Designed miniproteins, single chains. Designs and how they scored, part 61

Each design is a single chain, and the fold is of that chain. pLDDT is the mean over its residues in the fold that is shown.

## One batch from the design tools (miniprotein)

Design m2119
Fold by ESMFold2-Fast:
Structure m2119 (fold): chain A 68 residues (1-68)
Amino acid sequence: SIEEQRKALEAKGKLNFLTQLQYDLILGKITPEQVRDRLLSQYPERQAFVDRQLAALEKRAEQVKKLG
C-alpha cells in the first residue's frame, strides 16, 4: 500500500520534505493549497519553482489515485 511505502521510506531515512508532501497529498492528508503554502515557506521568493513543483506533485498524486 501507499502507507506501507511511506513507512519503508521513513525507516530508511529517505522521507525528505518533498517526499513527505507527495505521500501526504496522495493519502489526502494535505490539500494542494497547503502544499503550496509549505513550498513557499521552504523556498521564499521562488514562486515559479514552487508552482512547477506543486504541478509535478499534483500530477503524480492523480496518477497514483487512478492506478489504485
Scores: mean pLDDT 78

Design m2120
Fold by ESMFold2-Fast:
Structure m2120 (fold): chain A 80 residues (1-80)
Amino acid sequence: VLEKFKEEIEKLLNEAKESLKKNLPKEEKLKIIEEALEKLELLREMVENSPPSPIKPELLELIEKSEEELEKLREEVEKM
């Protein structure tokens, strides 16, 4: 179950990055980032509420790094 979360997090981040490489209006790019951040927040809550396991700390770190990367992308888009 938790292994699936790793795949979902990686897929979410990669899909957002690919979408942002397209020549899209600033408003659409900001919406993509916002939706990705909202989905990561939901995944974070689900992981935090899961039973203790060896993979849980790794998933939380992955989520944190993914959120940081999306926030950096948001700042870049806002400068457009």
Scores: mean pLDDT 80

Design m2121
Fold by ESMFold2-Fast:
Structure m2121 (fold): chain A 76 residues (1-76)
Amino acid sequence: MKAIEIVVEAAERLAELGDDITAALLYMTAGIMRLIEDEKEAIEFAIRILELLLPKAKPESQPIIREAIEELRKLL
């Protein structure tokens, strides 16, 4: 699923910045997305998690999370 690839790529970029907690939460989100059978429901779930994490993330991490949200919204 392209949506899972978007979330994993964002997690990898966050880990490279040293935002290990947000990266771990995005990897967990991607794992949960694989368990959701409906692709649209999986995408909506990921957007919701990313929107909840955005205000709590480091300033350097916020653009990566925003880009992931925008890419996921284009799939809906």
Scores: mean pLDDT 88

Design m2122
Fold by ESMFold2-Fast:
Parts: sequence; structure tokens; C-alpha cells
Structure m2122 (fold): chain A 83 residues (1-83)
Amino acid sequence: MKVVPREEAEKRLPELIEQLSDPDPEVRAAAASEIGYLAHQYPELAKPAVEPLVKALSDPSSEVRINAGLALKELGELAKEYL
């Protein structure tokens, strides 16, 4: 697994959170997946994504719902307040 630099993760996370609201379900699914990857490396930095990911669990796309669930699993204890 490739390590993403912390500075890149800090810049990328706000963009990915916005992409969770994209009209294209492929973009939303990819955003949820990338947030999960970053949450695995930097769970504290990904904390602001918890509420948007919880909302994505109700997404009409099954791929978005699955990827959001996996990302929340990577956040672990930080996600328990919202589950």
C-alpha cells in the first residue's frame, strides 16, 4: 500500500468530502474509497469525513454505500459517535 504524504492527505480530504455530493455515482464511490484509504493512514485527519460518510450510507448507489461503510470501518472509534 502506497503511503500518502500527510500534507497531501490534509489538502485532498476536503476535496473528497465535496466529491461525496457529486452528481456522478462513480465519482462519489471513488471519493468514499479514497477517504477510506486516507483514514487507514491518518484516522484523525479523516474525522471531518465521518458525518458525510454516514450520509453516504443512504446513497442510492450500492457501490457508494459499500465504500462509505468500509471507510467508516477504517475510522473505527471516531465513527462510533455517529453510528
Scores: mean pLDDT 80

Design m2123
Fold by ESMFold2-Fast:
Structure m2123 (fold): chain A 77 residues (1-77)
Amino acid sequence: STAARIAALRAEVKALVAKSSPSSSPSDQQLDDLMRQKLIRDAALKDPAFAKQLQQLEDNGQITEADLRALGDALLA
């Protein structure tokens, strides 16, 4: 289930990028960055409490860009 979800999400992100620029393909690093951003947004949309917690940590200066990257990677795994 998790592996299937990761594969589906990667395919969806790749399709969205191809739709924006069909003659260009992003690098693997750019795809991974976009996947992380999409996962965080999807998690926030599905769980408003999660979105509130992220906003609160941001307002308190308790979350860094490195923390956001780690969170995205954890959601991908």
Scores: mean pLDDT 66

Design m2124
Fold by ESMFold2-Fast:
Structure m2124 (fold): chain A 105 residues (1-105)
Amino acid sequence: MTKTSYDGDDPVLKEIAENAHLIPDVEELYVSQPSENERVLKVKYKDGTTVETTTTWDGVLVGVSLKVYDKEGKVLIETTVDPSDDAQLAEAEAAVTPKLEELLK
């Protein structure tokens, strides 16, 4: 069962939280906004792996960082991408996806 928490009006973050149950092997999903310029999506998988995505905004999206933690809290993957470069976003996703697939099962 997927546990979700989001208390805000952003339609994209609300959609992610509402559809978290459709993501395989997700145990918990949390969305937070620690500052006016930052949004954090934290996904905990059933194996104890946690993925944290931080987006930074200054009127527009100016930064994306991704961190993957094991069940002990050790950083396995850490990357930062330029959101104006779709190729960098795709490369970061491609680098993380095989590692997540290895950790999920």
Scores: mean pLDDT 64

Design m2125
Fold by ESMFold2-Fast:
Structure m2125 (fold): chain A 72 residues (1-72)
Amino acid sequence: SELRKKSRELVLEMMKEIQAYLKENGITDVQITIKFNSDGSVEIEVKSRDPEALEYLEKKKKELEKKLEELK
């Protein structure tokens, strides 16, 4: 569906931004899990032992969640 396509595009764009930031700052201790549910919801989980990286990831997670909700 068009909504599913747009959701995946938003996720891909955000992941590219995150990957660029992590590479620039030499951050490797990061785990990001994205789950697309059958009900149309998207679940995003971020984990890091680096508190600065975790703060950045949580901020990006909130930005992405807001954009995904705006698609509904």
Scores: mean pLDDT 80

Design m2126
Fold by ESMFold2-Fast:
Structure m2126 (fold): chain A 77 residues (1-77)
Amino acid sequence: SRAMEILELASRIVELAKKLGLHTQEELMEATGASKEQVSLAYAVARREVNPRLLSDEQIKTLEELVKRLEELLKKA
């Protein structure tokens, strides 16, 4: 389902951040260039604090872009 895909994106962001040694939301912001709002959204979704069905297309695209940036960083590490 779309909801499951969104939850998987958010979980992937948290997993990749952990693998990269990014222990805080602030470190994730610095590494990716993402805003506090974008990073906070990813963690809220991953923790199931927000209903993924309520996310806008722009918010979903933000999660997809964060996954891509973190995967690129992991390839360079």
Scores: mean pLDDT 86

Design m2127
Fold by ESMFold2-Fast:
Structure m2127 (fold): chain A 85 residues (1-85)
Amino acid sequence: SMEEKLEELQKAIDEAENSKDEEKQKEALLRAKELAESLEVEELEKAEPLLERLEEVAEKHPDKEVRLEVLTTVGVLYLRKAVFS
């Protein structure tokens, strides 16, 4: 289950990163956000490289509202990981 979640998250991030269409990138970023939110605290450590990539892709997205939503989720997940460490 965890491997499946990480594979789906990676695929969504890959789609966001490689998309040339703003709307398709938005859909992929929001999909990645939902997948990342489904991760349990124990899964966050293994997901860290993917969360870092998600942050990088989101920072480059032209829609400020999409950036805010995705970056807020990534920030919250980093805080959850830090509090548990």
Scores: mean pLDDT 86

Design m2128
Fold by ESMFold2-Fast:
Structure m2128 (fold): chain A 82 residues (1-82)
Amino acid sequence: SIEEEIEELVKKIKEAEPNLSDSFIEEFRAYLLRLHETDPEKFEELKKKIEEAIENGESVSKVYVEFQVEEGIEILKETILG
């Protein structure tokens, strides 16, 4: 199930960055569930970016925030310019 897939990813994130707040993890779960429902390809893209961040010792929270900003910019471009 998608809930199991998200929980497996959360487990990896907590192992890589154990000081992440519970509020961050809850927001992350909600965002991923919505992303999977609205854009499954973007869900897979974010999952890959997070896995790469873990492998490279990069901040998962930073990568996640950057992804959300990039998605927000794409939405604004489609609304204003497209």
Scores: mean pLDDT 80

Design m2129
Fold by ESMFold2-Fast:
Structure m2129 (fold): chain A 96 residues (1-96)
Amino acid sequence: MKKPITISVEVRVTPEQEADLRAAHELTKKAAEASPDSVGVGPIERVAPDVYRVEVTAYTKETAIQLAELFISAAESRGLTVTPESLENLAKLKAE
C-alpha cells in the first residue's frame, strides 16, 4: 500500500480555449495510463469563472511531477495560462 501523491494544476481559460484545455487533459490522461506508477488524472473542474483545475495522482513524486509538467507544457503550448500559484507549488515540490 503506497500513499499516493496528488499535484493540482490550475489554468486560466477563455471560452474559445475550452477545446485546447480538453486536448491537454486527454494527452495527460494517455501518458498517465502508460505509466505503472500513475494512479490517474482527475476531471477538469471549474474553480472560478475563468480558472480550471486538473489533479494528477501517482505513487511516486517523480511520476506526479512528470505528469504535472506534461499537462503544463501541453496547456501552455496551446496558449493557456498556468496560474503562478500552480507553478510555485510545483517548484517547491521539485526542490524537496
Scores: mean pLDDT 84

Design m2130
Fold by ESMFold2-Fast:
Structure m2130 (fold): chain A 87 residues (1-87)
Amino acid sequence: SAAQEYAEKVLAEMEEDIAAAERLFAERRDSLSPEQAARVEALLAEMRRIRDEMAAKLAAGELTLEETQRLRGRFKALLHEIAVILG
């Protein structure tokens, strides 16, 4: 379905965004305070949780278009917070 194709694209984008954020964090980790590093780790963990939840719901056939958009929005907000911390 179109909803399934959209969800699959969003999951692929989430994987790329997590990998990019992890690379940037690794490059900048030594320049961060312990508090900043801990916050980025927590944000990355939440991003992975959202991705895993979306993947599980997609596999179960329970993922709606509205829920996909909601999870994507929440994911992007976390990614934006990481970008602000990492500069």
Scores: mean pLDDT 90

Design m2131
Fold by ESMFold2-Fast:
Structure m2131 (fold): chain A 115 residues (1-115)
Amino acid sequence: PQLPGTTIETDDHGAEAGDAEYLIEEVGRERFRELQEEGSKLDIREKGTKEGSFKRRPGDAIGRARDTMRSLGVSDEQVDRLVEEARREAKERYGREVDTLVAALMLIRAANDKG
């Protein structure tokens, strides 16, 4: 008798923890950490100017990645393109579009473009 589940098509999107490790391997731990820290510092700095004309939609990892990319000198047009490419890559590599994965892939692409 066959063991049920002996034909696993690798849906290689098992664990959220695995996503971070994979992305660190792609960019290198130090560069990945730099990009994450720059995004966090940008968020903290802008948070200090809380009330006003600041139109950010918080709660979205993609939004923070966009802010980090702008701080790296990436144009808004390129940011929009990188969002689309990151979503495609997330789907291809992990079979699922999760916000944190898409955000990290955007930052990796921005770093590689050296924009």
Scores: mean pLDDT 54

Design m2132
Fold by ESMFold2-Fast:
Structure m2132 (fold): chain A 82 residues (1-82)
Amino acid sequence: SAAARQRDVEMARRTVDLARDGLLAAYENMKAGVISPAAGVRAAEAARLTMETIAKGNPEIADYARQAAAEAAALGEELRAA
């Protein structure tokens, strides 16, 4: 049904937001010395892959999810360069 699809899309968007929040928490933990820089890079890669998977499966929010994935990828590259 259309209502079920709308709920699935809203859940997908929430999953992108949770992945972003989790990555930001991992980044703060890395800056605090709680996790290694390598763990921070892995967190960024995991978030990017989750967001790209959501973009592929959810055309309605694909641009939103791809933008989030690009931001996660950029953070991962900054962490590798440091």
Scores: mean pLDDT 88

Design m2133
Fold by ESMFold2-Fast:
Structure m2133 (fold): chain A 91 residues (1-91)
Amino acid sequence: MDMQAPLSPAEQKALEALAAGNVVEAAKHAAEAYAAAPDSWRAEVTLEFVYLGLKAAGEEEKAKKVMDILEAGRKAGKVEEAAAEAKKLLE
């Protein structure tokens, strides 16, 4: 496990936005981090954490759509395209 590997800029921005209470901005950065390293356990955990934050903020429909888009993209081998679609949905 690469627990101590440096955070990517996108992962760091997602966590910083989440710490600031800006869960929508955190979700955008998390989608970018997921596109760059979809098999990273950190990217997956960051997405789950932001998903829970969006649900707590009352954005449950957006949270579900973002997760569905990213999962479908991963299965199709189109993770970069899926992340772009998810980011557009969060704007």
Scores: mean pLDDT 71

Design m2134
Fold by ESMFold2-Fast:
Structure m2134 (fold): chain A 68 residues (1-68)
Amino acid sequence: DDLPAWLRQLAALGGLSLSDEAIALLIERVGDDRERLTAALVRLAQYAKAHGRTHITAADVRRVLGLE
């Protein structure tokens, strides 16, 4: 499977760029549950929009998952 490539593509459709570390952390924390990964990307997109950014780092993922 190419779960990292799927995450990159899904994020790009939402106007986001993910660091490799952010992708790795999302997969590690959420697993291969695509519904949960999609929900996490929606939260990250909302977070990025609120901060006027399009690039998501591992620190952003930790923050967003910690608020969940």
Scores: mean pLDDT 82

Design m2135
Fold by ESMFold2-Fast:
Structure m2135 (fold): chain A 91 residues (1-91)
Amino acid sequence: MTVQVEVLGPSGELLWRSAPQTDPAQFTRDLIAALEFAAAHGTATVRIRTSGDEIEAGALTGLAVMMAWMLGYKVGRASSSGGTGTIEILG
């Protein structure tokens, strides 16, 4: 499964993007970097793109929400659809 992490601004503009990854450890590092970038830039959306199914995208979205909470960030809406998950970071 290939995973890529993106940070989107309030209008959906791309602010940051990781390289596509197949390594879970590198995905974890990319996700932490995206969460930190989102929090530093105010209200932003972290988007996870995967070549996996909706269940895998949902699991990765849940992991991202948990990691955001563990890092002390406020989470707004979180959703997954198809191979994509989105998490709103409020700071």
Scores: mean pLDDT 82

Design m2136
Fold by ESMFold2-Fast:
Structure m2136 (fold): chain A 87 residues (1-87)
Amino acid sequence: SEIEKLREETEKRILQLYAEAVTRLRAETDQAALDAANARISALLQEVGKRLKEASKLPVEEAKKELEKTLEEFRQRLDEIVAEAKA
């Protein structure tokens, strides 16, 4: 379905952003900061995964908006976690 394709694409984009963030953290932080950031990112990924699954149950227009919102919020929160780990 259209919603399933959008969910899959959103999930792929989230995983790409996660991989990029982990690469930055490994290059720019110590092990303790990396471990703390990874714990926060893991919790965020669980929250986002649940939101993607729930969004897929909505009507098409609402699902599309919720998926876009979830991706943008993930990106912003991920950037904050990375910035805080580098501080």
Scores: mean pLDDT 86

Design m2137
Fold by ESMFold2-Fast:
Structure m2137 (fold): chain A 100 residues (1-100)
Amino acid sequence: MTARHGRVTVEVPTGKKKVGETISARVRNEDPDGVVRATLQLLDAETREVIAKGSARVEGGEGTVTTPPLKKPGKYRAIATAVDEKTGDRAIAEAEVEVL
């Protein structure tokens, strides 16, 4: 799933993962001198409890934000948020992820 707002784009992968793997979201900014604050949260699909969280400061127009290794099988929602510190442009993308 991909979302764009202004100059910021965030992309979260969909599909199946295994315990021990990580989830990464891609972040792009059209301003290569801009700084994007990115977060990636993995929520339990039933309880909405945050199971894993990553954060990153993205410079140079492209980067990634990655969760810690996944610990438990289940169905989850990945929510990635990317904010340009200079403009306030905010992109939010969501994806369903199944961990086997």
Scores: mean pLDDT 81

Design m2138
Fold by ESMFold2-Fast:
Structure m2138 (fold): chain A 80 residues (1-80)
Amino acid sequence: MSPEELMEKLIDEGAELIVQAEQAINDGNWEKAKELAEELKRIVEKMKEIKAKYPDFSLSLLVRYATVAGGQTVIERMLK
């Protein structure tokens, strides 16, 4: 698996976790929302590690990464 393929997989996993966290919040399931937020944080940290090792990612991929990282920040603030 290339670094780009691994990053894309993590972006897709992060996007899915954001959707699941939103649904948990809408359902009033705050414990599930917190669990999903912690998993999303782990995915974002993995993406950061890959980005630090491989600086040649396309602007498009970096924008998608920033969108997932931004979503994680918003969810974390909502759960404070």
Scores: mean pLDDT 84

Design m2139
Fold by ESMFold2-Fast:
Order: sequence, then C-alpha cells, then structure tokens
Structure m2139 (fold): chain A 94 residues (1-94)
Amino acid sequence: SLAEEAERNLARLGALARASGDEELVALHDQLRALTARMLAERPTAEEVAEFRALAERILQLLSRRLDGAAAREAMQALTDLVVAADRIVRQMS
C-alpha cells in the first residue's frame, strides 16, 4: 500500500539520519514522521500538506550539504519516494 511505502521510506531516511550523527537531520526526520502519521490517520489538511512540503525541502537541502556519496544518494531517494507516496495518498483521499 502507499501508506506502507511511505512508512518504509520514512524508516530508511531515519536510519540514514541517525547514522549521519546530524542532530538537526534527526530532529527534522522526527517532525516529518509525526506529521506523516497525522496525515495517514485522517484526511490531510492544506496546512499539513504545506508543512510536509516545507519539512521535505529543508531535509533535502541539508542532505545535499551534509551527506556525500552513497549515503546522500540513498537518503535523497528515500525522501523523494516518501514525497511521491504522500502526494499519491493526498490525491486518493477524495
């Protein structure tokens, strides 16, 4: 399911954030995880969708600056896959 896909990509991103030792990336991932849980529990609000996009953009910028090589590529792919899954979920909720 799209929810399972979103949760898998959140877990993958979280593992990479923790492995990086970057406390800001971990904190932003925790915020994204909590927001995703709220959006999956009921119909997402426009405010939640905007917050999700803003958090994803901040994480993407930090990943490009603070990670390199395979870790950067894997984390950016996990974030991209999460954003795609979240967008599809929003579209399917009527």
Scores: mean pLDDT 83

Design m2140
Fold by ESMFold2-Fast:
Structure m2140 (fold): chain A 80 residues (1-80)
Amino acid sequence: SEAEKALKEEIEKKLQELKESLSKDLPLEEIKKKANELLEELNLLLELNALPESMIPFLEKAKKEVEELLKEAEKIYREK
């Protein structure tokens, strides 16, 4: 559906922006803020059960990717 495509594109864009934030050495607090905001959005979408079941695997994968990026960012900054 068009709504599913639009939502996927929006989430993919936000994931890309988060990855670019890591690559550009943005402050850890800014990366954490962006990651947590996206996690909250993804959790809300999953909890509402308003989306087609076909979207659930995509949202779960996106959530996992955000969590991994956040862990990587925290690890990098702890080792500096």
Scores: mean pLDDT 80

Design m2141
Fold by ESMFold2-Fast:
Structure m2141 (fold): chain A 71 residues (1-71)
Amino acid sequence: SMDDKFEEVGRQISKYVNELSEKYNISDDDKSLLLGKAFGLAREMLSQGESVDSILQKVKKEIDKEVKKLS
């Protein structure tokens, strides 16, 4: 179901953001904003029928760009 897909995508996004936040010493405030942005993008892509793998590739790329600005 779409809910099962969003749960998997959300779990992997949270893990990735947590790992990068620890690695680059990102503030809790910046981490929260990054998670909100990433979940918003993932939800939009899921509503458009994108696959889990496609969403994760695109969202992780955007996370990497935002983390690079904060590092």
Scores: mean pLDDT 85

Design m2142
Fold by ESMFold2-Fast:
Structure m2142 (fold): chain A 99 residues (1-99)
Amino acid sequence: LEEELEKLLKELKETLSEEEVELLEKALEGDPEALIKLDELIENLDLPEETKLKIKLNVGKLLAIKAILKGKKEDKEGAEKAEKELPPIVEETKEELKK
């Protein structure tokens, strides 16, 4: 998945302008306004319709892969955060019970 993400991102960076790449990166971080602006810019490109469709499909694939990878990372970060917060709460409860 990570290798497919890097390959698709590289292909899009070679096709898109710097402004379009910035919007793509913002959309991948979960900015819906950036996704709308990117779609509008792609539609306004002086390219064949088939090429525009291919770009849109590759953007969609990137968003799907990024969402899957982000989900896996959030599950790990959530577990680490819960483990880190649990010991202080247990110690505070033990001190209250000693009073």
Scores: mean pLDDT 66

Design m2143
Fold by ESMFold2-Fast:
Structure m2143 (fold): chain A 68 residues (1-68)
Amino acid sequence: SLEREIALALLYMVAGLYKASGDTETAELIQRLVDLLLQDPEAARAFAEKHLDPEKYPIVLRLVEEAL
């Protein structure tokens, strides 16, 4: 859907912003999430739950939900 495509594009943009700020570890985590969302959405959900603190990354987690 268009909404899913927008969510994926926004996740890619957010990853770029983390990389630009020097947080390459978070950028790589988000990029891995995008790859998983394209290949295996259930694995993406599990990965997000394990690696992303909902208090630190609420926007990223919301975009993951919209991309699912």
Scores: mean pLDDT 85

Design m2144
Fold by ESMFold2-Fast:
Structure m2144 (fold): chain A 75 residues (1-75)
Amino acid sequence: SLSEAEQIRLIAERLRELGEKMAASSDPFKQEVGKLLIETADRIAAAESLEEALAILEEGEKELKKLAEKLHKEL
């Protein structure tokens, strides 16, 4: 089984990988999503507990929803 520290590291690494892939896209929406995922990954990597890491991930999800709503209003 994975330790709490290993779980936090894995979540951060996977989220950062996805974020970097999206940020490299030619699609402006994917670029903005990618930036947010990288920021969220960096915050998760600094988390002291799995509970804190999951709370940061939940906040990242809320920010993604706000970004989607903003883009729908600006288009």
Scores: mean pLDDT 84

Design m2145
Fold by ESMFold2-Fast:
Structure m2145 (fold): chain A 79 residues (1-79)
Amino acid sequence: SKTTTAVMKAVLKVLEKKGASEESIKLAQEAVKYAEQGDLDKAAQKLTKAISLAMKNGELSDEDILEISEAAEKAYADA
């Protein structure tokens, strides 16, 4: 849906802003593409992998994770 795509794009923007790795950003970009195609299951899987990889690499603090959650909630509410 347009709402899911907006949420995926909001999360991608925060990952880019926080300097996540090229690999994490690529996975989040793939999540956006799947959401735009209506494949919400693949979109969710790719986004989960992007965040998990960024967390594993120490690229995200607890505050960054909160900012991701807030950006996603705002994108959902604005849709």
Scores: mean pLDDT 82

Design m2146
Fold by ESMFold2-Fast:
Structure m2146 (fold): chain A 89 residues (1-89)
Amino acid sequence: MEKELEEVKKRVEELWEEMVKAAKEAIEAGKEEEVKKIAKETQERLKKLAPEFEEAEAAGDLEKQIKVLEEVAKIGEEATKKLKEAAKK
């Protein structure tokens, strides 16, 4: 379980690095307003998950922590995809 938690954390970190790179490329392509919209939507989705993750950490619930981080990864993947599509337009 703890090894699985570590693996998900690394995946989230790598995904967020890709997302930041995609956002920068989209801004350079003149899509700053689309990037701002995607960022706001992403932040609101993450903000809803923050209390759930904090509760899981306080309880020592590794399974719930992994589940929340999987949702964070999913949100990051969706945001990265949208940013890459914005850069192509």
Scores: mean pLDDT 82

Design m2147
Fold by ESMFold2-Fast:
Structure m2147 (fold): chain A 102 residues (1-102)
Amino acid sequence: SNRAEGDALYRQGIALYDQGRYEEAAEQFRRAGDHYEKAGDYLRAGDAYLEAGNSFFKAGRYEEASEMFDQASRAYEKAGDIGRSVFARGLSLQYRRLAEEA
């Protein structure tokens, strides 16, 4: 199922993050979020996209981090978690600015 596939990818993301393999962790978390979205589990999708953004940030990939935080914001909004949605949107805007700075 999409939820079980999301859970497996999320766990793989955690394992890669713990190894310092941040870009690979980010891709697993992003894929987990996509599977949670397909399952209608918008809260878990938001959490997965948020972890993908954090992982891209650790990898120095600020544009991708910004995109993932925007995805997290939209997922949290669909889940009805307006506080987390606003927080994630703030991170998206902040890291978009970092990506644009020399």
Scores: mean pLDDT 91

Design m2148
Fold by ESMFold2-Fast:
Structure m2148 (fold): chain A 97 residues (1-97)
Amino acid sequence: LEEKLKEMEEIKKETKEKIKELLEKGDIQGALETMAEAMGKMSEIILELLKEKEKAKPEEKKKLQEEIIELNKKREEIEEELGEFLKKKIEELEKKK
């Protein structure tokens, strides 16, 4: 769980840096695609755990389900944070021209 939470934090940081770079170049489409790619990567992390859960014993399934819930909550928090970041950066660029 901790390793996967760290992986999601890493995706968030890398995505913010890439969005900033693309928006500074005026590449709004690239910034949106970068956001979508980050969401896809986080969804893949959760999907891998869902596949593990299907193969697990009943006792392990409960533990994996709790981990999946926690990772989904983290994904939603990151999605909201990245969305606000993107919105603010676009507004800053529009204000300058």
Scores: mean pLDDT 79

Design m2149
Fold by ESMFold2-Fast:
Structure m2149 (fold): chain A 78 residues (1-78)
Amino acid sequence: EKETVQKKIEALAESGKKYLELGDYETASSVAHHGGVLAEKSGLTETAEQLYKASEYAEKGDVEKAKEYLDQGVENAR
């Protein structure tokens, strides 16, 4: 269960990064937010907080910060 959730979060983070590179900040923000919700429901509180921040920065178009928080969220899901 936890391992499956970690894999889904990794996939969502990679998808989010792809959309950030494409300049699709709205979709990147949505994907990061979805990852945050999944993490929160799975008890991964730190990961959820970081993915929600990634969503916020993606919406602002801050690609560097959004990617940083996506990476931190994945790392903390370990």
Scores: mean pLDDT 83

Design m2150
Fold by ESMFold2-Fast:
Structure m2150 (fold): chain A 82 residues (1-82)
Amino acid sequence: SPIDEALEKIDQVHKEFKARLAAAQSEAEVDAIMAEYHAKVKEIVNEYESVLSSADVIHITGKNVEAVGEAVDRLLELRRKA
């Protein structure tokens, strides 16, 4: 279904985001990776806006909160190494 396609795209973007965060060596790289993640998620939400339910939007919002937490964790790891 179109909803399953949207959610699969979100999951793929998040998977790529996590891999890039793990490879990031600076705070500037983490900031760039987070900006790219937000841009890609916004593009997917805009593409599928007519078919996403309130529950789907809540699910995507939860993924965004998870991504912010992962970026914060990586920033703290990099600061501890500096």
Scores: mean pLDDT 85

Design m2151
Fold by ESMFold2-Fast:
Structure m2151 (fold): chain A 82 residues (1-82)
Amino acid sequence: SQQLQAQLDALYAEFTDRLIEAGLLPAEQRDNPTAITSTLVRAVGDSLSPDPAARARAAQVFALLQELLQRKQELERQAQQA
């Protein structure tokens, strides 16, 4: 539905803003459609790094992703059952 799409768009915008606020994504990348995918790919690599700073960044990205996925699932579930 149009309402669900608007809610998902807002959720993705919030996720991007939270990545920027956390220093995980430059503000200049806000409108880059591949910025989220590139950030997630980097986080996977960082999670396997012996560098504790890289692992900490990866943990931050995955925590934000988990919140995004939980909210997305809830919105989609509500839209299907309403």
Scores: mean pLDDT 83

Design m2152
Fold by ESMFold2-Fast:
Structure m2152 (fold): chain A 65 residues (1-65)
Amino acid sequence: SAAEREKILEDLKKWAKEIREKLAKTSDAQERMALRGELNLKLQEAIEAGISRDEALEAMKLAHG
């Protein structure tokens, strides 16, 4: 449904913002790689849930604040 899709996009935005904030606070290469891996995994999960790649990428981009 549209409501389910909207929730997935909202959760993706919130999660992407949180990971980006964590990335801003660390310079450790291994931690940064793990955080980037989580970001990619969440993008994949959204696509598998029926969100288009373009919608998912736009949602993650709009998580900057």
Scores: mean pLDDT 77

